# Ledger of designs, part 45: designed miniproteins, single chains, continued (5)

Each design is a single chain, and the fold is of that chain. pLDDT is the mean over its residues in the fold that is shown.

## One batch from the design tools (miniprotein)

Design m17538
Fold by ESMFold2-Fast:
Structure m17538 (fold): chain A 92 residues (1-92)
Amino acid sequence: MEAGRRGGEQAEEAGKAGAENGEASAAVGAGYGLAAIGAGLDAALGGGEEGGRLGAEGGKRAAEYGASGTGIAAELAAKGGEGGARLAEAIG
């Protein structure tokens, strides 16, 4: 049952990639934000309560990485990560 951990790690990577590429493309950043939300949801659904908890932590880290970037795409990645974390906590 490492699905929650993997979901959290994927959410973190998505947020980081969004922050790094935010200035190049708002559409790319939005995609990373959505990927972070999806990873958080998968973590909650696949890992139950433990998966939800780990997904929430990963999503929070994704939001922090997104927030450290610049431009609208980085903001979208940060909001996606935060949304994924909240969704994982609510479902898990």
Scores: mean pLDDT 64

Design m17539
Fold by ESMFold2-Fast:
Structure m17539 (fold): chain A 74 residues (1-74)
Amino acid sequence: SLFDELRELAATAPPELRAAVEGLLAALKANSDNPETRALLIGIAQHEIRRWGAEHGLEELTARIVAVLERLRA
């Protein structure tokens, strides 16, 4: 599943990025019946994760996470 793919990517990530992914997954679960809120949360997370990757030299890892999040939004 896309959630399992995200967890596998997060498991190889530093604790800060893992916490961000886990927090997003919890927020998506809390908003499972609101597709507009879910799409917004994913969009915000994609922006934040992309910025974090640029700041920490992990752009390849964060790009992979962002790509999975895009598939999850669809």
Scores: mean pLDDT 85

Design m17540
Fold by ESMFold2-Fast:
Structure m17540 (fold): chain A 104 residues (1-104)
Amino acid sequence: SAREAALAELRQELDSLVEEFKKKIDNAKTLEEIKNILTSFVGKLLDLAERGLAAGMDPAEIRELIRQAVDKVREYVKEKFPEAQELVDKIAATVDAYLDRLAA
């Protein structure tokens, strides 16, 4: 179906975004660089959420897919940079709050 195709495309875009994020984090040297990479990642996630909504996707499906992407990113940053744990948790909470409003 058209919705199944849109869902598959969003999953593929999110997986690509997570892999690009991991590559950028692997090259990060400072907490400021990590913060900038996380901020850019969040902006791209929100753009993908808006595109999904415009395509007529279920807000709850968008929320769950983005949460999965955020969880992968959160785990990766915590493993590579334990000092960034509070920063990544705060950003994840901000994204989660946005997604809850989107699906309300």
Scores: mean pLDDT 84

Design m17541
Fold by ESMFold2-Fast:
Structure m17541 (fold): chain A 93 residues (1-93)
Amino acid sequence: MLPMATADDIALAKEAAEKGKKAIKEKDWLKATSYQFVMLSIASKGDPEAQAILEAYRKATKEDTIKSLEESAKKRPDLKDIAQSAIDKLKKE
């Protein structure tokens, strides 16, 4: 069976993963979130390779993402419940 995502979609997801990891190291959370959204959008097509790229990215950036969410929750109490829900989901993986 042919994958549901195109070769261009997979290439874009891989590029987004690399640029997203760089953005996290630079603490540019807006760019990191944007690249994660690109990966999620491609993975939502149901392609296993695109899903694997997103999963690998999340595992590689998990600790930094949790720390960012914890810091955001401390600075913005209005985001506390959303941030805690995201942290709990990340910790279970």
Scores: mean pLDDT 74

Design m17542
Fold by ESMFold2-Fast:
Structure m17542 (fold): chain A 78 residues (1-78)
Amino acid sequence: NPLFKLYQAIKDNNPEEAKKIAEEHKEELLSNPYQLGVMLLFAKPLGNEKAAKAVIDVLREELEKSDNPIVQAALASV
């Protein structure tokens, strides 16, 4: 499950692994915008900003086009 793998990489604040998962599973992650947005939005208060930023940098073009309010909030938080 790419979302679970990404959750673990973000929780571990591992930007290299988070970037790899985002690159390998881009379509699957973007098909779950609510879950992805929640993980990214709450990463900063949990101390996992580096990993979340790595994901955002990979997915930026698609996230910026998203009409999902949680995704928009996540982008505004970094």
Scores: mean pLDDT 84

Design m17543
Fold by ESMFold2-Fast:
Structure m17543 (fold): chain A 96 residues (1-96)
Amino acid sequence: MEKLIEEINKLRQELISKHLAGEISDETYELLRSALQSISAAATLLSSKNPNLEAARFNLEEARKLAEEARDAAPELSEKILKLIDKLEKELKKKE
């Protein structure tokens, strides 16, 4: 989990940097920022002593939807976020 949190933080910094550089639109930035927020919520839920697996799953599903929507405008960032979602879904499956 610690490494996944580090990956979330790195992707957030990359997203901010690309947005400030004008490489992505405000609309694409908000989609991917929202996806990373949902991923962070899922990671927090999965890290609890009594993990709420349904809430974590819901957050990962929302993050996937947002990342897929941003895919055409920001394919590299969207793919990195989708891979991070896959890693968190594997962690969720281990707890089921």
Scores: mean pLDDT 85

Design m17544
Fold by ESMFold2-Fast:
Structure m17544 (fold): chain A 83 residues (1-83)
Amino acid sequence: MLEEAKKIIDKLVKDPSTELSEEEKEILEKVFLGKHGKEFALYAIEKGFSAGEEDLKAIPEEYREEVREAIKEGYEKLKKQKE
């Protein structure tokens, strides 16, 4: 599942106009909320994926805050590597 989610991110980065299926959105949701959520968030940020408000709509409202924090931690790690 983590590798499938990474492939979805790679596809979106290569072609931003790609529309995700409901199955692909479910994979992203399960990975963000699972054991590998922080690792996946870091991978997505490294690939240039931006988690805007629209991207977060794919995630259940009760978990959006946790996913936002995971993405924030990923950005902080990337900044420390550059600075």
Scores: mean pLDDT 63

Design m17545
Fold by ESMFold2-Fast:
Structure m17545 (fold): chain A 113 residues (1-113)
Amino acid sequence: SLEELIRAINEVAELIEELYQAIKDGDFEKARETLKKLAEVIKSIKDDELRTLVTFYAALGFAEALKSLTPEQQERFLELMEEIAKENPDIAKEIKRILDMVRKYLERQAAAA
C-alpha cells in the first residue's frame, strides 16, 4: 500500500540520517549497526516492487549523503559497506544492491558534469 511505502521510506530516511551522523562523528560501530538495520528493513519488505522502490530511495539518500561528506569520509563509507556485506551473508545481497546503485548514480552524475 501507499501508506506502507511511506512508512518504509520514512524509516529508511531516519536510518540514513543516523548513518550520516555516525560517519561524520567517526562512530563506525554505530554506522555498522545502522547499516545492518537498514538492510534488515529492506529485506523484510515482502513485495518485490515495493522493496525495489525503497532500495532505490535508500541508494539515492546514500549518494546525496556522500556528496556532503569529505572525500576521505566518502571512501570510508564505501569501504564500510563492502566490509559489512562480506561479514554478513544474510544481508549481503541488500547491501551490495544499494552499493551498486550508489556507484552507478555517482558515475552518471560525474559523466554529466
Scores: mean pLDDT 78

Design m17546
Fold by ESMFold2-Fast:
Structure m17546 (fold): chain A 79 residues (1-79)
Amino acid sequence: MEEKIKKLLEEAKKALDEGNYREAVRLSMQALLIDPTNEEARKLALEAAEKLAKYYGQPNIYKGVKNTIDYLIEVKKKK
């Protein structure tokens, strides 16, 4: 599990550095589906979402990603 998360986070960081904010959000969210409590994945998803929100001029994109992360944590607590 940890190796798969590390690979996803490395790919998310690369996407973020290349300006592929949508891909960075997708990859970091995939890591959060495996472990919603992973702090690095949460930070990457929120950072990529903030940059994506600035690109579209819509702060609701950041709020949407944050709410999805909170929901994934809630679902994990029930299982």
Scores: mean pLDDT 78

Design m17547
Fold by ESMFold2-Fast:
Structure m17547 (fold): chain A 63 residues (1-63)
Amino acid sequence: MSEEEIAALVSRMTGLSREQALEVVRMVIEDPEITPREIAERLGISEQTAAAALFVARTALER
């Protein structure tokens, strides 16, 4: 899947904007070990939303 396709999936599953979802995808690619807390802090979102976005992005990148 392309980064844009994964970002669209993250956006649909979490309610994040496409721009925020794309940023999550890029952060995961840059640092595969990145935590939900770090994503939440960078984007100004809840840690729960960050955890969901991270899970979706990682799962899509594994395929």
Scores: mean pLDDT 83

Design m17548
Fold by ESMFold2-Fast:
Structure m17548 (fold): chain A 95 residues (1-95)
Amino acid sequence: MTKEEAVREIGITDTSGQMRIIALRVNQELASLGDPKVTDEEIKAAEQERKDRVTALIEEARAQGLITQDAADRMIEAVKKNGYVPASLMEELLK
């Protein structure tokens, strides 16, 4: 796996996870009229699972030497503070 492949996989995983959370919230809103199929607890669990998965991919890329320790720390901090990795940081890491 190349550095570019690792960074792209992190970005795709983060974006896909965010889309899943949006879909869950839409289903919750539509079901709020009497048959909620998605609970707040399920959405929170899905958000945490997404953050954990993205963090694990970042740490794996660092462990394989594909990104620097500083880059990994910055990405993990962004996930903790913003809930996602900003596109600007991803672009910086691909240079």
Scores: mean pLDDT 75

Design m17549
Fold by ESMFold2-Fast:
Structure m17549 (fold): chain A 63 residues (1-63)
Amino acid sequence: PDTSAADEEWITRLARLVDERFGGRPMTQEEMDEINDEVIEEFRKTNPKLAEAMEAARRNAER
């Protein structure tokens, strides 16, 4: 389904960014936040609905 395709794309993008920045090293919470922010920004350009949902989820995690 379309949802699975969108999730797969997000996971692929996130995995790519993690690999590029850390090369398999452990991440700090600050680094995780930076990657999530960057992934959301990328999806805002191609899939604004998904980006909006991800931003909402991130805001909820702060509370």
Scores: mean pLDDT 68

Design m17550
Fold by ESMFold2-Fast:
Structure m17550 (fold): chain A 56 residues (1-56)
Amino acid sequence: MSEEERLEKEMEELERTVVRAILDGKITPEQAEAVYRHYVETKDFEEAKKLLEEAK
């Protein structure tokens, strides 16, 4: 699996999780943007997920 394929799959999973959390009223769009920015800058999926869970 290429690095690019991994990043695409991780981004899709992150987007799905974030959209669900927004619809469930657990996080704000601003918190979602912070999580995406962290992932884009670090490419650390586990840290991005941790930030998302802590934002709830």
Scores: mean pLDDT 77

Design m17551
Fold by ESMFold2-Fast:
Structure m17551 (fold): chain A 83 residues (1-83)
Amino acid sequence: GFQKEDFKSEEAIEKAAESLAEFLKTLPERFKVAAARWFIEEMKKGGVSDEVIRKVMEKALELLKDELSEENIKEIREILESL
């Protein structure tokens, strides 16, 4: 699982966002939000701060802006706001 040590640098955060974005691209549309929620919860369980989780997810959403519906982007942002 994800640990807070995995996100100590901006480079590590960018690599995590890129890996998450590539994984989400492989999923059918109906599973992308559930997968994003799972990643957020796994990072939180690993002791990753809410600020770092938001940074990773916002970078991933920017990489996915042409791949995700506006509806899915909004739903994922609502999850981040509820941290």
Scores: mean pLDDT 81

Design m17552
Fold by ESMFold2-Fast:
Structure m17552 (fold): chain A 96 residues (1-96)
Amino acid sequence: SELEEAERAWAALPEEERRERRTLLLLARVLRALERGVKREEIDRQLDRLAEELGEHEVVEEVREALESGDPELRERARRLAAELEAQLARERAEL
């Protein structure tokens, strides 16, 4: 339900922009896990499972490339989008 509502909120966006947002959100989650001391090998296993279960191979590949490149602008964009989504979810929870 909550995931479906987030997907519907993004339905008005072009498909390419929706894919970019999914990539940035996944990157933000991976970066936070690494900052908390989760090992890279564990992250790689979880990314493989996500690609297999959801078929999002392109999104997973883009996240891996971003991690390898160390692009600070892309990392900052990912963190901002994740913070915006967290703020939106907090507002929705407050209304429940």
Scores: mean pLDDT 71

Design m17553
Fold by ESMFold2-Fast:
Structure m17553 (fold): chain A 90 residues (1-90)
Amino acid sequence: DEIEKAFKEGVELGKNLKSEEFIKKALEYYKKGKINEAAALSAGGQAGLLEREGKKELAEELKEKVLPPIKAGDLEKANEVVEELGDKLR
């Protein structure tokens, strides 16, 4: 739930290109030791950028694939998901 909230917050910040606010939120999670929530915020930011570019289906795929490993604390797997989907854009 908290991880999903962090993801949604990241999506909103990414969609609106609020980079300063995004950095402040990321640092807040890191200072509190909430590394999984920080990862969810970061993935959400990427999904928000995809939505802004009209790539809503890719943003939804990213959410579906990235949240399970983040919830499991498997940040290496989460990073693999982000890289795999990112490579399909280039």
Scores: mean pLDDT 80

Design m17554
Fold by ESMFold2-Fast:
Structure m17554 (fold): chain A 68 residues (1-68)
Amino acid sequence: PPPPSYEESARQAFESLVASARERGLSDEQIIEILRIWADWLLSQETDPEEREILRRVTEEKIEEIRA
């Protein structure tokens, strides 16, 4: 079955954030720092364990992609 729309939406949001930050002239290191801060803040506000798991996964995947 196809992935949940929430996960796809989260991936799209992270992709847009990374693209926007790069267009602003931020370095890969700065983008990773922003993603970590943003994800940590979102996780602190989110009570749903499934949504928290998706946010963690998407964040880790994007950080690894940028580092590669």
Scores: mean pLDDT 77

Design m17555
Fold by ESMFold2-Fast:
Structure m17555 (fold): chain A 90 residues (1-90)
Amino acid sequence: SVERAKIEVLSTLGIAEIKLWAYRKETGDEELYNKLLDEIDRFAARFEAAKSLDEIKAVIREYIAWLEKNAPKLFSGTIESLRKLLEEIE
């Protein structure tokens, strides 16, 4: 269902935020933390606004591409979880 897919993707975003918080605590890089958190929050809003499974899948693909470009090592597990979720939604 659309609601189940939203729960799964938002849970993955929550894990990404926890990883980003840990990165900030270990490195002290608050500028990168704030920049990445702001974009993750924008993706969260887009997922919440999605009205269909196709819309959710489109946002997941864009989110994966953004994660791969901006912080692939930090979010490798998140990227893998999102790719698996894309397969399971169909």
Scores: mean pLDDT 85

Design m17556
Fold by ESMFold2-Fast:
Structure m17556 (fold): chain A 95 residues (1-95)
Amino acid sequence: QAISSYDEAIDAYKAALPSSSDPAEVYYNIGRSYQNRGAVHESLGNTDLALEDYQQAISAYEQAAKLGGSVAEEALREADKVAVRVLKLAVDKVT
C-alpha cells in the first residue's frame, strides 16, 4: 500500500518537473518520496531496494539545494541524514 502510493507520487512529481514554476520544491518532494519509500523497503528487510531509494533521495535533495530558494537548506540537511543512513546500511551489509 505505502510503496504504491510513493511510486505514484514519484511519477507525478517527475511528470510535473518540466512545467513547474518551482522546480526546487518539486525535487525536494521527489527526495522525500524516495526517502519514505526507502524507509518502507528497509523496514521490510529489503536492504538493496532501500539503498537504491536512499541514493535517489540524496540526488533529488542535491538538485533541490542546487536550484536554491526556501527549501535549499532543508534539502541539504535531509541529504546528510540519508547519506549517514546509507553509510550505516552499507557497513552492516559488508560486515
Scores: mean pLDDT 82

Design m17557
Fold by ESMFold2-Fast:
Structure m17557 (fold): chain A 90 residues (1-90)
Amino acid sequence: MTREELLAAKERLLAEAPEELREEVRVYAEAYLAVLGVEEAETPAARLLAEVMRKAAEEGLPEEEVRELLERVIREHGDEVLRATVELLS
């Protein structure tokens, strides 16, 4: 998948996302693209998620385990992720 294809996919996901979930989708997409080196994470929440994903991938974990770790980090650090997201929406 090329850089252009990934950027187009991000824009499509944001356009198709429900308005109430748009910011969460944005943060996730930014983190994923940052891990792939396509784009830099601009939000604190996306940067945190990208860092976790990079470390998991660097340890050689399969994508499914990376997703599980990401969900765990969001659950454990939900206050930080939610706070950063709310700050961005304000």
Scores: mean pLDDT 63

Design m17558
Fold by ESMFold2-Fast:
Structure m17558 (fold): chain A 55 residues (1-55)
Amino acid sequence: SAAERAAIREETKLEIVKKASAWVAENPDASDDERAAQQQAIIAEENAKLAERLA
């Protein structure tokens, strides 16, 4: 249903924030470029999982 798809999308957004925050906490000395690259990698991975869940 549309409501279930909306819930899955919201869960994905929260998971991205959670994983990004955890990575920064584990890598406090990471450069801004490394943080940006890792954030994009996390977003790409979670969006790929979202696409699979919504297929």
Scores: mean pLDDT 85

Design m17559
Fold by ESMFold2-Fast:
Structure m17559 (fold): chain A 65 residues (1-65)
Amino acid sequence: SKLLEAAKELEETSKDPGVQAAARMIKELAEKYGDEKVLEALRDAMKQGLSPEQRKAAELILEKA
């Protein structure tokens, strides 16, 4: 799973605890719902208000997936 791998890598490599927490949540959602549904949900969420850390995590994961 490209999304799962990207989220795991970001959780392990990021030094920002907010970005790490967002990456871990995205990883858990990808394991539960699958990549395509989570990617669509992330793109939709980015059109609405996200915290700066959540937005950064979503952008980095979307670029890698």
Scores: mean pLDDT 77

Design m17560
Fold by ESMFold2-Fast:
Structure m17560 (fold): chain A 70 residues (1-70)
Amino acid sequence: KVEEAYKRIEELVEKALKRIQENPNIDKDKLMKELADEINRIFSTLSKEEREKILPKVKELLQKLFDAVE
């Protein structure tokens, strides 16, 4: 379950990065909000302990995304 959640978040971040790279005029605010909503949905299926376990890795993925939008 935790591994599947991380994989889904990783796929979402990779898709967001690809969309930003392919379309410089993309609504980044909307894209980031949609990404946050999906990640929060995934997190809501996890226990507190499971969320804390994947948070460092998710933080690394989000940092990669933020670096791409700067």
Scores: mean pLDDT 78

Design m17561
Fold by ESMFold2-Fast:
Formats: sequence, C-alpha cells, structure tokens
Structure m17561 (fold): chain A 68 residues (1-68)
Amino acid sequence: GLSPVTQKVVRAELKKVLPELSDETIDKIIEYLNKKGSASQEAILEALKKVGVPDELIEKFREAIENN
C-alpha cells in the first residue's frame, strides 16, 4: 500500500489540478492506488478511468503532468 505521506501528496495534487472532483471521488482514487501499491502518473491515470472520472478531466490531468 501507499504511505500516509504519499496519500496526502496525491490528494493535494488531485485537488489542485482537478478542483471539480468531490472528496468522495478522490477517496476512491486513493483507495485504488493504495490497493495497486503505486502512485505513478500511469497508476493515477488508470485510477481516474477506473472510478469513472469524465474523459475531459482525465485529459486535463494528463496535460498538467506533461509540464511536470
């Protein structure tokens, strides 16, 4: 699973890049990443798709990570 520090960082970045996401949706994303044991950009994109985040918001996140 993910460390508590990693979970907090991922939550903060998701809220910063995708403020449209509810806390419940973010919790589902964090749960998926924790089960997978990875917080890579690829794992986060997979989690967004798995929890049903709209394609427009997934693309917004992809564009944000391309700029580091």
Scores: mean pLDDT 83

Design m17562
Fold by ESMFold2-Fast:
Structure m17562 (fold): chain A 86 residues (1-86)
Amino acid sequence: TGDEAIEAARKAVEAALKGNFSEAEEYLEKAFANAPSLNNQQKIEFDIQLALLYILHGIAVVTEDEQAAKEYGKLIDYVLEKEKTI
């Protein structure tokens, strides 16, 4: 469902913030599996959660956390690939 997509996207961001990038990737997979159920309003909330990953990548880059920057970069690449299907 759309609610499951948003909840999974939120949990992906939370996992990434804790440095649990493998868990974040699993939640992103669940988020995009449920994304076809998103209505227009839910898509805005979903896109906001995904936008937080771009902000966190930027923070990792400017703070010179090379490992976090690489991991957030991988999550962003996954997001960009999957958004083409929505």
Scores: mean pLDDT 84

Design m17563
Fold by ESMFold2-Fast:
Structure m17563 (fold): chain A 68 residues (1-68)
Amino acid sequence: SIMDLVRKALDLIYKKAKESEIERVMEKLPEDIQSKLKELYEMVKKNAPPTEIARKALEILNLVRKKG
């Protein structure tokens, strides 16, 4: 499901996994979700505050729920 792919992508992003591994999961997702996940990845790489990272992740999960 889309939610399972998003959860896998979030796990890989938080672990700072290889970009190629993250891209393989993201390519299966809608473009708007991919765009927000890429933003989250950049935030994690730049060591943004945990609260800001959590807000972006919640925004992504909320978007997935709304799409059904």
Scores: mean pLDDT 82

Design m17564
Fold by ESMFold2-Fast:
Structure m17564 (fold): chain A 89 residues (1-89)
Amino acid sequence: MEILEEAEKLLEEIEKTTDPVERRQLASRFYELMLEAIYRTTDEEEIKKLKELFDKVSEILLKQDPRFTPEMAEQAKKYIDKVIEEKKK
């Protein structure tokens, strides 16, 4: 899946950047890509991999961005789970 490869590349760029503005821009693009990918795919293994990448990005933001809170990470995860459930119905 092309989107999965792009998501992994964005994660690598987020891990490498030291600029907080660039990190937030990359994270924003990553979240947009996640929503698009989840909406398009029905493959459980791809969805699982996307969730794992999402968790890794959230962990980096929690450690590196003082504006990103555990509550924000939890809300984003709940939103993605809701989108996955709505798509199945």
Scores: mean pLDDT 75

Design m17565
Fold by ESMFold2-Fast:
Structure m17565 (fold): chain A 62 residues (1-62)
Amino acid sequence: MLDLSKASDEEIIKHLSSLPGIDEETAKKVIDSRPYKSVEELAKIEGVPKPVAQALFEPLNA
């Protein structure tokens, strides 16, 4: 699994866009909206399901 805390923005976008239901535009929006204060803020991004937001919250804020 990609280490999101050490990955470049391009690698994170590629990884996120490989997840079911997430396209490249959604992945880029996730990167551009960092940092996140809560899982709920990440889940507000169109195309990001709540379980995916929970999994990404800690790595993206590291």
Scores: mean pLDDT 70

Design m17566
Fold by ESMFold2-Fast:
Order: sequence, then C-alpha cells, then structure tokens
Structure m17566 (fold): chain A 80 residues (1-80)
Amino acid sequence: MEELEKLEEEVAKETKEAIEAGNGEKFYLSLKAGEEGIKRAEAAGDKEKVEKLRAQIKGIKKGAEEAGDKEVAEAAEKVL
C-alpha cells in the first residue's frame, strides 16, 4: 500500500542518518523488537500490523544499505 511505501522510505532515511551519525548499534535492538512484534501480530491474525512492521524492517535494511552498514542490513534481512 502507498502508506507502507512512505513508512519504508521515512524509516530508511532515519536509519541512514542515524548510522552515519554512529548510532547504528541501536537498530539491532529495534530489529529484535520488530521480529517479536511480527510473531505476536501473526499469532493474533493482525495482517495489517504484520505488513506495517515488515515495512519498518525493510526501511531499516534500505537505510543501512545506503549508509554502507552491511551488518545491520544483513540483520534486517534475517528478520524479514
């Protein structure tokens, strides 16, 4: 959906800026929280929440790739 694409782009921009500022390690905790959030939303049958959480993780991956942080990008891919 259009809103999910906008969320992904916004998260990607914020992730890139944070990694370039030296704050990349915080995304490992965000990815772990996102993985658990997806599992809970899937168990609850909340498809919309699953799609929103996946869009945020895709944003983190995209922003990390753009910032050159391959480790954060690979961690995000493993959660997806």
Scores: mean pLDDT 82

Design m17567
Fold by ESMFold2-Fast:
Structure m17567 (fold): chain A 100 residues (1-100)
Amino acid sequence: SSELQRLIQETIRLVETTIKTVEADPDNREEILALLDEGERLAKQAFDLAVQEGDRELARIMTIVGASLTQAAMSVEMEGNMEIVKATLRKNKKLLEERL
């Protein structure tokens, strides 16, 4: 659906913005966490819509993306390795782009 494709594109944009924010200032944890929170919200909206439309493959992908963003947020909160956070975000962006 057009709405589902829009939500995927918005999620990709948020992930890309989060990567750029980490690259600019990895110590800006408040902004990074806010972006990850928004990404998780978009991933859930896309998941719910994918389930409603019967797109089981996309629902599975959005579940993976949502879980990955939650893990990234936990890593940021725990002052973990920001290079691993960026790698996780890049992997999720690629996974979403392959579905477009």
Scores: mean pLDDT 89

Design m17568
Fold by ESMFold2-Fast:
Formats: structure tokens, C-alpha cells, sequence
Structure m17568 (fold): chain A 81 residues (1-81)
């Protein structure tokens, strides 16, 4: 659920790498359902996997936050229409 995902996001720094990947993939799926273009989703996934490869935890958190903000903006746009 979105509530479960939000709880995991608050604890992202405390999650294992596999749990962090799962949270990010769930965010991308929500973004897809919210109307984000496939090319943008693919670019975000590639950037996240590169951050994982580089062990760049700060970049991983930044990308997660970016996806969450995009989801928020897309949902707000749908409510305003």
C-alpha cells in the first residue's frame, strides 16, 4: 500500500540494499500508473542502478526523493483537472 511504502521511505537509510531496490521499483511502478513516460522511468532506473554500482548512497536517496516528488506533482495535476 502507499502507507506501507511511505513508512519504508522514512526508514530508507536503515533498509538493506535489496529493500532499497524494492522500494525504488515500487515508486517507479506508482510513477508509471500516475502517467510518467516510459523513457523517464527507464532513465531513473538506470541512474539508480548506477548509484548502487558506485555505492553512492546519497545519490540513491536523491533519486528516490526525485521520483516521489514527480509522483506528487502528477497526482496534483490530475486532481486540478
Amino acid sequence: SLEDLAALLKRFDELSLEEQREVFRKLLEIAREAGMEEATLEALERRFEEAVRQKDRERMIELMDEVAKYIYMLLERKRAA
Scores: mean pLDDT 76

Design m17569
Fold by ESMFold2-Fast:
Structure m17569 (fold): chain A 81 residues (1-81)
Amino acid sequence: MTLEQLREAALKALRYAKEHGDVDGAVETLRGILRYAAEKQGLTKEELQELADWIMEEVKDLPPELREKVRAAIEQALAEL
């Protein structure tokens, strides 16, 4: 997948969570995207952090509970890489 496709997948997961309340599914999808970017696309820790920061900017208008779960998932994924 390209970086653009990864961003599209992230936005789709977040939108689905907002519309259907599937927060846990969105969190797992975001963790999978970050892991795929690191392991299969060869993104550096700095590039992964930039991707994570972009995701957090896209979720700024979401409810606080969803934003906090997304943040925790991203922080955990980055710590595991």
Scores: mean pLDDT 76

Design m17570
Fold by ESMFold2-Fast:
Parts: structure tokens; sequence; C-alpha cells
Structure m17570 (fold): chain A 81 residues (1-81)
């Protein structure tokens, strides 16, 4: 099942806005271990190549958020730039 490039861009924009909202929520909840685990799970589900040799489970929320921001910036350049 293949989406058109235009449909993929629309999907990415929705995901991007959702992820930006999650980042804002993550900064409010960064000391919550359950939220830390949720962020790790989302990164592990993305089949994006590891940006670092540091295992996600050993990262702080700030480090995970930085990786998410970097991944979103790469995807933004791919779809929106």
Amino acid sequence: MSLSEEEQRERFEKVYERMMQQIREAEARKDDPAFQQQVQQELSQSESNAYTDTPVKNMTVDQVLELVRQALEIEKKRWLA
C-alpha cells in the first residue's frame, strides 16, 4: 500500500505537529519514568538508523528529545524543505 508523495507530505505534517506537541508535553513530564519509557518506545518503533551508539534505554529524556528533534529536522528537510 503506497501513498502518493503529496499524501505522504500531508501525513508527515500531521505527524510533525503531533511530535512537536509531544516534545512540549515531554518537557513538562521529563521527570516521569513512564513518559521516559513511552519516548523510548516511540524511538525504537521508528526504523530510523541509530544516530548514536548510546542505547535509548540509557538516555536521559533531554537526550531522547534532542534525537527526536534531529530526526524531525531531517524528515522536515526531506518533505517540507
Scores: mean pLDDT 64

Design m17571
Fold by ESMFold2-Fast:
Structure m17571 (fold): chain A 95 residues (1-95)
Amino acid sequence: MATEIYFQELKKLAEENNFQLSINDLRLKGLELKSTKLSNLSDEQIQLNLCSALYALKQLYPEFRIYDESTDVTESFLSRCSPNMAIVQQLLEKN
């Protein structure tokens, strides 16, 4: 499942950064995955996979934070996401 790939890549990136990612880290990872492992997905599918993976990551790791420069934007970023909650549940059950 594409969301599982996105989730595992974001989890690894978060673990390498003490569960603190910038919005630029998320943007660059999305571009990397779109050009490599998820090249067959549309921009809308990439965004859905990103949102679903971020929701699952925050549920499993409450310490996870998203920053815009020095500003914690975690709640505002997540509130503007449109996750697929069925996919989020599948990620939580597998991890």
Scores: mean pLDDT 82

Design m17572
Fold by ESMFold2-Fast:
Structure m17572 (fold): chain A 71 residues (1-71)
Amino acid sequence: SLEEQLLNQVALRGIQASKDHGLQAIKQGDVDKAQQSVQLLLDLGRHVPSVRDLALQTAQELEQKMKEAVA
């Protein structure tokens, strides 16, 4: 439906925004803000099944970059 298409589009934009914010936080050494971005991605994937795999993959990418930044 049109409503499902709109929800999917909003969710995809949410994933991109969370990824961008998380990457910026990692570059600035702000681990707390980077963790917030990971949590938002996990929550989005949990509540919007159509984007779940993308949200989980993006969260894993941020977690890996955080691990590399603090190692």
Scores: mean pLDDT 85

